# Designs tried in a protein design run: designed miniproteins, single chains. Part 79

Each design is a single chain, and the fold is of that chain. pLDDT is the mean over its residues in the fold that is shown.

## One batch from the design tools (miniprotein)

Design m2751
Fold by ESMFold2-Fast:
Structure m2751 (fold): chain A 83 residues (1-83)
Amino acid sequence: SAAEEANLLEGLDSLERDLEALEQRIAERPLSPEEREALLRGLERGLEGLKKLEEVAPESLLPRIRELKERLLELKARLEALP
């Protein structure tokens, strides 16, 4: 439906902005252990959500969903590599 597609697009736009903000935050200053743990949990939830979306999304949105999944996985790997 048009409403479902609009909600999905808004969700993807919001996630993209959130990932950009997280990338900047990590670059600006060191994370506390608590901040890192909270972000890792958030990224894991985001990945699960994107995997579920990939199963039901229109074919036209699959490349964008896959790109966001890759960015999120890279960000998660960066956070896991921090001391």
Scores: mean pLDDT 81

Design m2752
Fold by ESMFold2-Fast:
Structure m2752 (fold): chain A 82 residues (1-82)
Amino acid sequence: MDAARAAAEAALAEDENDPEKQRAAIKAFLEALGASPEDAERAAENLLSGEGRDEALRIFAEALAKAFPELAEQFRALAAEL
């Protein structure tokens, strides 16, 4: 409990003050969902820069579909539309 809480507090404090920490957090989240490191980094960069937003959303949808197969049909349809 203490280690998880300390990590969350440290991440939140740094994320508020450092945009690069926000990018790292988004990338780590997508990798945890099963996205490749390259796709995760590209999606995080595109979301934060505003460029290639459709591609970033597609990568998110594909990662969510892989992590949650029960929703895979809906997420695959969304990814194909983006």
Scores: mean pLDDT 64

Design m2753
Fold by ESMFold2-Fast:
Structure m2753 (fold): chain A 76 residues (1-76)
Amino acid sequence: SPSDQVIDRYSQQIDQLTQQGIQVYSNDPTMVSYINDRRQSYIDTLRTMRDQGFSVTDITNEGNHYIQNMQQRIQD
């Protein structure tokens, strides 16, 4: 479905940013755990939105919000 394609694209971007974050915080096990937990939470939320019948537009907006938050965290 279009929603599944959007979720797959965001999951790939979230995974890439998760890997970057883990590299930045490689010596901080607490932060690595937090980054992995945020990855799982973001992907699960997008899937839940799909399952609850949210539009492709709503899923895209939420996915963009997560990507922006992850990018900001890595740069700060």
Scores: mean pLDDT 87

Design m2754
Fold by ESMFold2-Fast:
Structure m2754 (fold): chain A 81 residues (1-81)
Amino acid sequence: SIDDAVEKIREIMEENGIPEEKIEEIVKRAREALENQDEKGLLESIHEAAHLMRTEQGKSDEEVSEAVTKIAKVLAETLKS
């Protein structure tokens, strides 16, 4: 479900140190994009999360890639349902 996808994405971002205020902004956009089947909105949400991990949390390219892959998988599985 969309609710399950949003919760999983929140957990991934939280594990990577993104502040809750920014997580809520990103998951709100991701939820709206999932409800509207908006691929561009989903891609923008993923890129925003990656940007915050790199710039504010100092994550390596490898760590960001792993987190982005997990988020993308959750979103793709939700869109297939």
Scores: mean pLDDT 80

Design m2755
Fold by ESMFold2-Fast:
Structure m2755 (fold): chain A 92 residues (1-92)
Amino acid sequence: IKEELKTEKGKELVEAIEAGDYEKAYKLLEELYEEYLKSKDLEEREKIEHDLELLYKYAKSIGKEDIAKKILEALIDLAVEELKEAVENVFK
């Protein structure tokens, strides 16, 4: 899975998930979410979204359901934010 991750924080997040370090995993997830929101670079946003989707599937596959749920919540929040940005652009 690390070879498929595109961001350094995504690679750190998989290590935290595997170690059962939930505090570190939640912090890294929050940092990825914030980087996505602050980024104006489409390529950077695509890399973060790719890593979060892959990490969600991985966490679920190894039975880390609490982490998987948090990652899914972040993915939903990002999708909502993209929709808000798209709507705002229509009215400007």
Scores: mean pLDDT 77

Design m2756
Fold by ESMFold2-Fast:
Structure m2756 (fold): chain A 72 residues (1-72)
Amino acid sequence: DLKERIKKRLIEAGASPADAEALANTLVNALSVEDPEIRESLINMIISVESLFNPKAAEALREVAEEELKRL
């Protein structure tokens, strides 16, 4: 469910379906990390790497991560 929501937002931002699937899985895994400092570091790393290839998808990742972290 969360993965499908992230994937949809990434596709809307211009990511390919394959990239959206991979990024959604990666972000869901990062969000599941118990240590808040490690979790934030991993999320920032994912966004930074994606920003080199697809800035719009990176912005969507940041927005979704901020929304999900607010719920934690």
Scores: mean pLDDT 82

Design m2757
Fold by ESMFold2-Fast:
Structure m2757 (fold): chain A 78 residues (1-78)
Amino acid sequence: MSDEEIYEELLEEALAEAERRFPGNEELLELIRQTLEQAYSTPVGRGVLRLAYENPELKEKLIKTLIDDSAAELEKQQ
């Protein structure tokens, strides 16, 4: 699986979980998209995404942390 395919798969899973937890929060969905796109743009970030993809426990932790951190960041803007 390519780095792009891994990125797309993780993005779909993260957005689905974010929509489930925070329905209709478009600002949160956009921040998650931007954060994952930034990770994908770097060699280190791509390595982290690949490790998460290969390990279901790390994937769950990554998605949870991404959503929690993104929600916390939006609260700081208020």
Scores: mean pLDDT 83

Design m2758
Fold by ESMFold2-Fast:
Structure m2758 (fold): chain A 88 residues (1-88)
Amino acid sequence: EEKVEKALELLKEAIKKAKEGKLEEAEKLFEEALKLIRESGALSDLELDEIEGLALLVRGVLLAVGVPEAEALAAGIEFLLEQIEEAI
């Protein structure tokens, strides 16, 4: 599906931007990707919310143990990308 492929590309770019310390740009790409996946219907809103919640937990745990914000954001988005690719 066209929207799913575009969303996966945006998630990969968001990870790249996060690793570069471009947090605002990474978050914008991340939000655009999630919107495209919701619009695609490939995952239910409940399934996507669950995956997003788990990605947020990954980021939160990494921040709590002292991982830098850029690396924690990148890891959270990477986890979400892997979960979405597995679920679709």
Scores: mean pLDDT 83

Design m2759
Fold by ESMFold2-Fast:
Structure m2759 (fold): chain A 57 residues (1-57)
Amino acid sequence: SDLANYLKSQTDIELSDEQLQLLSDAGVTTPQQADLLIPYLQAGVPIEEAIKVYKAL
């Protein structure tokens, strides 16, 4: 997906379909929305914890 390709290009992390579904369930479906998660993912925060931070915004 475009989101998975974007996140890999920015963070060098390949997300599973299950992790992409967690992002979608949290309302993160576009590269622009994912930009808020990128600093946390680059800092080594797991995707599940980064989603909790996003939901608190």
Scores: mean pLDDT 78

Design m2760
Fold by ESMFold2-Fast:
Structure m2760 (fold): chain A 80 residues (1-80)
Amino acid sequence: MSAGERYELGMEIEERVEKAMAENPSLTPAQGAELQKKMVELREALVRGDYEKALELIREMKEKYPELSEVLDEIEALIA
């Protein structure tokens, strides 16, 4: 996968998560801020080609934010 393809994947992931967050108003502002920080780390890992780190971050987010588990499962499938 090229650097451009990894960047595009990161953008698609960000869009999917932002949509899921908008559809789940039960998330607190603090949880939203932490999730945004994790999304930045995920994008950096993907751009670097660090798929192991990217998958670990997704797993952590799925465990911490079960309301987003469906979209995170879809994202995991895109990376794996």
Scores: mean pLDDT 77

Design m2761
Fold by ESMFold2-Fast:
Structure m2761 (fold): chain A 85 residues (1-85)
Amino acid sequence: MDIQQTIEEAKRYLEEGNYLEAADLVITALTMLVTDAAMEGDGEKMKELSDKLVRFSKEIEEAIENKNWEKLRELIREALEWLES
């Protein structure tokens, strides 16, 4: 699946208020970027992307555990802005 399609679908779910599905798709997009960097042998980029994936995953899990839907929405938005930069 194309990463751009995954990003667009995540945005759609976010707009619809389906934050759990949007969060899952954001993590999927970040994982795809890590895989692509690894396949191209770019260790520096892979490390940077892996660090971001770990950080976003942890913060998203904490927001879900605490039922902090506002924070979850904010995290998804931040990740999407980063993915499109």
Scores: mean pLDDT 82

Design m2762
Fold by ESMFold2-Fast:
Structure m2762 (fold): chain A 69 residues (1-69)
Amino acid sequence: SLKDIVEKVLKEEGANLDTGTIELIAQQLELMLEAEVSEEDALNELSKLVKNKVSLPTLSQIYKEALAS
């Protein structure tokens, strides 16, 4: 699931987020992938959700792994 991908990447990168925020990221990511938004727009929206708690390279890795799933 997208939630499992988000949790995996955050753990690998040493970032820690509450389960509610992880679920919101997964839900927003699913909607953005279905809507075929650009990587730039997707990363911009994810950055708003994490409120600077996760770096752009980590968000990019989440997007990349989600797109490959």
Scores: mean pLDDT 82

Design m2763
Fold by ESMFold2-Fast:
Structure m2763 (fold): chain A 74 residues (1-74)
Amino acid sequence: TAAIREEAVRRLSELLSPEDLARVREILAQPNVGRALAAGLAFISALLEAGRLSREQAGRAAGILVEAYRRMLA
């Protein structure tokens, strides 16, 4: 639901720049929840490779996305 996506975005706002957060919001707006998770995780990996997130921040961000995915499937 939109509420689950907004909660995930809110939690990610502590870890991501406003620009990266806007990109995640776009990714999570995809109708296919599994594709949204895959694209979101790929984006977090790209931020880690670019040095824009630490390993700890990337792990936390991935955890937020996986939790949101589980809640959308329930």
Scores: mean pLDDT 82

Design m2764
Fold by ESMFold2-Fast:
Structure m2764 (fold): chain A 93 residues (1-93)
Amino acid sequence: IPEELRKRFREAMDRAVKKAEELAKQKGFSDEQIATVKELAREAFVNGLEHTLELAKKLGVPDELIDIVKQVFESMTEEERKIREELRKLYRE
């Protein structure tokens, strides 16, 4: 994978984490809960949403925090598709 695409993937992940943080702040969650949401957002971006949901359940994370991560990643699915499509164009011309 070209470095530019890796950079874009990391930038998309950072945007997802920022969106999760902003949504959690808007809902009035604590700094500790916001930190948890940010960690879950990173985990979901790297290892996938399903894996992250199982991890959150094991850690006893409240459903309200899990819902924030889901909402962010539902919105980020189109961004991820765009990144994947750009990757495809670079390899298929």
Scores: mean pLDDT 73

Design m2765
Fold by ESMFold2-Fast:
Structure m2765 (fold): chain A 66 residues (1-66)
Amino acid sequence: SELEKIAEEFLSLPKEEQIELVKKYLESNNWPVEQAEELEEYIREKLKEGRLDDAVVSSFLEFLGS
């Protein structure tokens, strides 16, 4: 699926770049960026569990694919 491809591309990036993409996602929603590292860790853990159906994870991956 397209989301699986996006997830693989995201996980292949250095951690610093993953955090920067999460910051952009937060900024696009007018959310505080202070939690970017915590949200990156959450997303990474859910992706490792295969949880592409998680609401936050799916929203983030759709943002990356847009």
Scores: mean pLDDT 84

Design m2766
Fold by ESMFold2-Fast:
Structure m2766 (fold): chain A 99 residues (1-99)
Amino acid sequence: MDLKEASEYLRKLSEEEEDPEVSELLKKISEYLEKTYEYSKKGNLEEAFKYSEEASEYITKLKKKISEQEGKPWSEEELEEYKKKATEVLKKAAEEQIK
């Protein structure tokens, strides 16, 4: 599953989510992961890193919200994996640009 597919999946989850706060957090994470992917593709690593950091912050907020209110079994582990995948994609793109 690439970062673009992950973004699309999270966008669909945001549309189906009944909690408007969780829905907004999922939507923001999806948007920032998509921007991370697009800017990485364009070779603009500065913007890509910025959006990856925003995605990580929103993932942390979503995990905190879920942990404090109710554990959503589908989201905590998967969201942490998306955060790691975004970081790995950016590291790989950055390594290719430093050459």
Scores: mean pLDDT 71

Design m2767
Fold by ESMFold2-Fast:
Structure m2767 (fold): chain A 70 residues (1-70)
Amino acid sequence: RELSEEEKEKIKEGVKKEMKEINEETDKEVAAAREAAALDPSKAPEVSRAVARGVGRLLRKIGDLLDEAL
């Protein structure tokens, strides 16, 4: 189970890239939902939904990493 330093760096790079992609996608969804809510207040729950989806994606990724680190 012990990885070489080169393999550890590659894994860290991959995780960092995926986390960044999830954050960027979440920010994009939140921005779109906020714009929609500004035009139609009935769409305000979509902002909360976009945030919840982003948090869910991050938690799933963290969970996968923790499961592997057991």
Scores: mean pLDDT 75

Design m2768
Fold by ESMFold2-Fast:
Structure m2768 (fold): chain A 100 residues (1-100)
Amino acid sequence: SLEELKEKYNEALQNKDFKTALESLKKILDNPETSEEEKELLALSTVEAAEVLAESDLSEEELKELLEFLEELKELLREHGFEEEAKRVEEVIEKVKEKL
């Protein structure tokens, strides 16, 4: 269900399980039952969460996993027409690369 996907996404993101977070996000964004308003809010909140994570004290392994997540997130957001959010993700990618 859409609610189960949202719960799975939120839990995965909190636990830095970036692969599960991305898979769940993709399923929510690809779901025709998800409203455009909900997609926009989810895209924005995901970018804001990524910005916070990039500023946090992460291990080198966590930074590498975050970088892979951000690269895939950027493409996913572009596929759904969220160009401003994708541009913000590009800025986060550059910050993460500077830490590696």
Scores: mean pLDDT 85

Design m2769
Fold by ESMFold2-Fast:
Structure m2769 (fold): chain A 92 residues (1-92)
Amino acid sequence: SGEETLKEIAKQVLEGLPIFEERVKNSNVPPEELTEEDKKEIEELLKKLEEAIKNKDAVKAGEYTALLLVKAARYNDEEALEKLKKILEKVV
């Protein structure tokens, strides 16, 4: 079911997050500047992720999670990663 797929996505992402966070923090690539527009885009993606989870849309939840991880890596945005973690923890 879509709910079971969503739980598996959330579980796999949460299991990988500590390694991902360590890699982002220890990256030799300097983080890009996080502008106010970038913050707004991240906030909209977090809201879209919560809505996809509410609707049990595993495909959209996966897409928004992937986009959030890419943005968090580019900006070294620990706050975005913490918010993502809290949202996904509610699914498992």
Scores: mean pLDDT 86

Design m2770
Fold by ESMFold2-Fast:
Structure m2770 (fold): chain A 95 residues (1-95)
Amino acid sequence: SEFEKLLEELESENELKRLEAAFKLLSLILSEEDPERQLELAEELKEFALRSESKFTQELAIQILETVALYAKSIGNEELAEKLEKLAREVREHM
């Protein structure tokens, strides 16, 4: 899966590779037209971040989740935004 490969790249010791993976993950989640599948991808990102021992990986995951939440809110999907914000909070609390 492209998504799973990008999650692994978020744990790269190479800062540029981590940032490239973060932008690609963000793009992939934002391009998902089904809100239920979009939430499933976000939940997978959260679970990956919670298993990661890298603070940098966790910070990038939070930024992706918060950006997707902001976008959901901007297009009027308040329910999805609240769920995404909750996922970001759960990662932040684990740090």
Scores: mean pLDDT 89

Design m2771
Fold by ESMFold2-Fast:
Structure m2771 (fold): chain A 100 residues (1-100)
Amino acid sequence: AEEEIKKLLEEAVEQFREMADVFAPEYPDLAALLRKVADELEKLIKQNLSIDEAITKVREIREQLEAEMDALGVPEGLRELVLSFLDQLIKELERIKKEA
């Protein structure tokens, strides 16, 4: 369970860093936010969180990211795409919790 949580968070860190690199030329402010999210997810890995704590913290990151993207005027389609990656992470963490 703990190893599965770490793997999912590590995969999410890589996904957000890759998205930041892809968006950096056209959306540098969005790219900066995506790198910030990756850094925050990486910090969670180092904290050895329980599954409940990990779910709570990822949801907090999602809410903060949604608010920051809205403040930057990021187009709705891009906001939905970016948030879908955190929604998928939350779904996978909830699955681990149910199977534990």
Scores: mean pLDDT 86

Design m2772
Fold by ESMFold2-Fast:
Structure m2772 (fold): chain A 95 residues (1-95)
Amino acid sequence: SHMEEGRQGAIFQVQQIAILSGLFVADQTYEKNPELAEKILKDVKEMVRILAETATPEQLKALIDALKEYLEKHDFSEKVRKTLEEMIKLLEEAR
């Protein structure tokens, strides 16, 4: 229904914000607390995997575009950059 579609869109937007925020926090945390950073990256990867299986084609495109822009505009550590690249590949393979 139209109301359910609106709700799913809002949930997706919150998940996208959580993914991008998690990546940023993991990157900032990595040098001082790599164990916590790896835990955050694991949680973010799990969220991306679920979205790869459940998101609409439009949502997958939006998330891929957002992750690619984030990777281009941010100087991430090698581990976080590699994780971003792996997530983008997983989402592209789900299309």
Scores: mean pLDDT 83

Design m2773
Fold by ESMFold2-Fast:
Structure m2773 (fold): chain A 87 residues (1-87)
Amino acid sequence: DLGTEDYNKGMETVKKVMELSDEGDREVERALRVGVDEAEEVAERYVQEMYDYANKEGGYLGLGFSKRLVDGTRYYLDQRIEEARKK
């Protein structure tokens, strides 16, 4: 049944995108200790990897859910970098 397979693939994609989001958060935190510019590069790399994975593996359903998570992660990381820039 194609519907169940698409749903399961979508959920596995969301799980992987969540794992990349958590990893990106940790790596951006590390990069911020070196500098804001390095943190921006790390954040963009992880956001790009999340988009690429969602587009490649997500199918119709998984892409939709993963895109919202990617957008939220980008917003969160951008806010953290901006806070660091003010110091």
Scores: mean pLDDT 78

Design m2774
Fold by ESMFold2-Fast:
Structure m2774 (fold): chain A 68 residues (1-68)
Amino acid sequence: SSSDLDQLDVEIQQVLDRIAEMRRQGVPTDEIIAFLEQETEKLKKQFPEYSDLIDSIERQVIRHLRER
């Protein structure tokens, strides 16, 4: 539903905000990726209908992290 997608967007934004903070603190990229993978697994359990979307977002974020 639209409400579930809106909640997923909020949860994703919270994960991205934490990643931005970890990057500011100089946390190694591999540790940030491990954190992202853990959080996306939790999100897929909470929003199983959006599993493919969550996987796509994870892949895009990992690519962006590695390009920097």
Scores: mean pLDDT 86

Design m2775
Fold by ESMFold2-Fast:
Structure m2775 (fold): chain A 76 residues (1-76)
Amino acid sequence: SKERLEKIREIFSKFWEKVNAGEKLSDEEIRKLAEEILEATDGKPVKIVVDDSAPEDVKEQFERLNKALEELAKKK
């Protein structure tokens, strides 16, 4: 639904703002975001792709989020 897409965009917007500001998210924050994303997608796995030109710290944060998403999706 459109409401689900808006929720996902909101979650990613907050995540991106923190990461782009140089903040490092905790493992707990990453897991919570992954749970919220999976809830919004009704358990369907989401693949997040980051441009190769992005800073290494940004890539690391997205890699952690993708890992959490994969692990949570496997348990459903």
Scores: mean pLDDT 74

Design m2776
Fold by ESMFold2-Fast:
Structure m2776 (fold): chain A 74 residues (1-74)
Amino acid sequence: SKEGIEKVLERLRELGHEELAELIEESLKWAQKYRETQNEEEAERKAEELEEKAKKYEPLLPLAQEIADEVYKE
């Protein structure tokens, strides 16, 4: 849910991972935009950009998953 995502982002920020929280917000915002516009070339370019940015945060993926699991259990 949208509320659940907001709680995950808040928790990441509390733990000092503001850059990762911002990247997740950007990814969600662009995913919604491309669902509406269906511009394949722009969507592909943005996906590649976001994937490249995400590589920096790969070590934090297990932590992000744990936070998501905690938030979505309740």
Scores: mean pLDDT 74

Design m2777
Fold by ESMFold2-Fast:
Structure m2777 (fold): chain A 97 residues (1-97)
Amino acid sequence: DQAVREQLRAQLQKAIDDSVSKDDVDRYLQAMSNGDYQTVKQLLDRGMRRGRQAMDQLVSSLPPSHQDMAQQIRDEILQRMEENKEKVYELAKLLSP
């Protein structure tokens, strides 16, 4: 069932991607270029909450037989997102003396 796992991961990633707005991306890039750590932190935290919500909605819509696997994949994605958020926070601090 490797194919099922890969398909669920792709669906969860698409749910995250669809939750991101161009306006938030543009504001994030502007804040990063200006060393605006506070705005970067706020946008990352908001993006994380929206992504989590989008994934939870998708998992809830799946048949019960697929929910356990989808939850495991969701948790893996959330861990990766948290690790990336920490790296961005460190970069933003370096740009904001």
Scores: mean pLDDT 81

Design m2778
Fold by ESMFold2-Fast:
Structure m2778 (fold): chain A 60 residues (1-60)
Amino acid sequence: DELIDQLVADARAAIAAGDWVKATAYIMGLFAVGMESDEETRKRIEEAIRQLLAEADAAA
């Protein structure tokens, strides 16, 4: 899904830039998409969010 891939890329870029407001907004967008997604897509989103949160923790 192009929207999911774009949100992940935008969140990762925001984390790398130290823009925590934008990073949080993009991660919340991923949660919202996950709530309306099928099981397989939701699992992919959950894993992407987990990776993004680990990257954010490492950057802090």
Scores: mean pLDDT 80

Design m2779
Fold by ESMFold2-Fast:
Structure m2779 (fold): chain A 73 residues (1-73)
Amino acid sequence: SLEEEAERIYRELVEKGVPEDVARTAASLYRKLLEAGRPEEARRFVDEVTEAALKGDWEAVIKAMERAVRLLR
C-alpha cells in the first residue's frame, strides 16, 4: 500500500541520518506524488532530499520540497 511505502521511505531516510522531521515531510510528499501518478518524480525527490540533508544543505532541501508541492498542483 502507499502507506507502507511511505513508512518504508521514512525509515530508510532516518536510518541514513536524515532528521526525523525532514524524513516525515519527505515521506508524506513521496506518498502524495505516488498518488498523483508520478513515481519517477517521487523517487528523484527523495534522493535529492536525502543527498541535500546529509550535506547539511537546508536551502536545497527546502527547494526540493517546494518543487514537489508544485508538482501536486
Scores: mean pLDDT 87

Design m2780
Fold by ESMFold2-Fast:
Structure m2780 (fold): chain A 74 residues (1-74)
Amino acid sequence: MIPTKEEIEEWVKKAYETIKALADENKLSKEQLVELVKGWGKLELEYMKKENWPEENIEYLKEVIEKVIKEVEE
């Protein structure tokens, strides 16, 4: 099943919360947190492409991930 834009946003938010909790537990820097989010995002985008998700959904996932990274960096 192809997720909605709202489901993609919720999924990225939940993934970020999990990654941030892991980073906080391991006392990682803000820069290290950003690198973890980038790494996760890269793997998810590669997986979605392999699973033949529509380009619009892949692009939206990328945009939501980039927005989260920007919010962390600000």
Scores: mean pLDDT 81

Design m2781
Fold by ESMFold2-Fast:
Structure m2781 (fold): chain A 107 residues (1-107)
Amino acid sequence: SRKTHLLNAFIASIACGYAGTSEQVDACGLLALAYEALAGRTTVRIDGKEVKLSEVIDKVIAKVENPSPVLQEAIKAIKAGNYEKAVELLEPLIKKPLEKAKKEYGL
């Protein structure tokens, strides 16, 4: 449901605080944006400003350096609009950060 996707986007954003590698930082950011897209959002708020979700996704992808094969496939899925596939590929990359984020909120 939309509420589940929004909750998952929030938890993925908190997981970024527990990321220990550059790949985990990239993966948690992309996962949060993929869940925002699955929730039907077309815009997100950054520093009090409304920004197009597609523009944020493009900027995050542009900052990814030397992506692993799995992260490359997740980026291809996002570019194709296949956010469900992107989620399936990204969650395993940040399993431990996600578990810590969920525990922080009693989930």
Scores: mean pLDDT 89

Design m2782
Fold by ESMFold2-Fast:
Structure m2782 (fold): chain A 80 residues (1-80)
Amino acid sequence: AQELLAEAKKRAQEAAKAGNTDKAYEIGEEFARRLMEAGMSVEEIVDAVFDIANSLTAAGKPEEAGAFQRGAIDAITELR
C-alpha cells in the first residue's frame, strides 16, 4: 500500500508536469482501485488523494489536481 501511494504521487506529478489532465484522471482511477485492492480504507485513500491533489495545486497545476481527484473519487464510488 505505501509503495502504491508513492508510485501514485510520482505518476500524478509527472502527468501534471506534462499538462495531461486526461492522464491525471486515469492515474487517480487506477491507483484508487489498486489501493482498495491492497486493503486501504476509503478514508485513508481519500486523505491520500487530497494530499496528492493539494501538492499538484501548490505546484501550479490545479486542473490536473482536480482531474486526479475526480478520477480517484469516481473509482471509489463505482467500487462501493
Scores: mean pLDDT 82

Design m2783
Fold by ESMFold2-Fast:
Structure m2783 (fold): chain A 108 residues (1-108)
Amino acid sequence: MEKLEEKLATLSPEHREIVEYALAGLRAFLRRLGVPEEKIEQLLLEFMELLNKALEDGLTPEAQEELLRNMEKRLRELGFSEAEVEAAVGLLRALLARAKALYEEAKA
């Protein structure tokens, strides 16, 4: 968690809230799948960096799809099954939809 907390501290308050929400959702999902904590923390760091970049790009549909494509590739590289990858991508799409709503609210 220490590296995640350090990275979160560098974000704006608005981006930090969105990122913390998305990280909590992904962490809960990975824990339910029985993923080891070290792999969870690695995936959360990678997801946080991808999400922060997508937020900097304005969380456009294109930025969201690039994030999802990169996460899908990474999950496969780490040995997740196709069913687990599909479930994770579905969860990430739902998390990104909520993140987009929070992003638009913070921008207003």
Scores: mean pLDDT 80

Design m2784
Fold by ESMFold2-Fast:
Structure m2784 (fold): chain A 86 residues (1-86)
Amino acid sequence: DAEMERLEEEALRAAEEVARAEAEKLAKELVEEGKMSEEEAREFAERAVEEAVRRVREELERARAAGDLERIRLLKEQLVKGAEEL
C-alpha cells in the first residue's frame, strides 16, 4: 500500500526531527549544569534519537501488521505537528 508507506516515511522523518530537537535541548542543559561533557552530550543525543526513531518504527510495524491505517495516520499527524511546533 503506497499510502501506508508514504505515511510511515513522513512519520519517521517527523520523529527524527522532534527527537533531535528534544535531545539537543536536553544535552545542552546537562552540559550547562555540569552533569556531562560536550562529547558525552553528543553521544547521548545520538543514542536518544536512535532510540526514539526505533520506538516509532516498532509502533508503525504493529499498526501495519494489524492493518490499522488510521493508527498510522494519527501517529504521523502527531509527529508532524510536533516537528512544526519546533
Scores: mean pLDDT 81

Design m2785
Fold by ESMFold2-Fast:
Structure m2785 (fold): chain A 70 residues (1-70)
Amino acid sequence: SLEELARELAEKVRELYPDAVSVSVTINLETGKVIATLTYKDGTKKKIDLRDIPEVRELAEKLVEEAKSL
């Protein structure tokens, strides 16, 4: 399910970026981008396309396909 894939992806992202205090994930259905916005303790924000991260790429791609099927 979309919810289970999103939860697993969030857990893996948290493990890869343990210094991030907040993580939000946005899916762009037109481009297929899965953008994680990481917020750090100092207020710095970084945006990462999770499809470019080998550890979570397959999971991010599955999440896009599930979202497009809604």
Scores: mean pLDDT 81

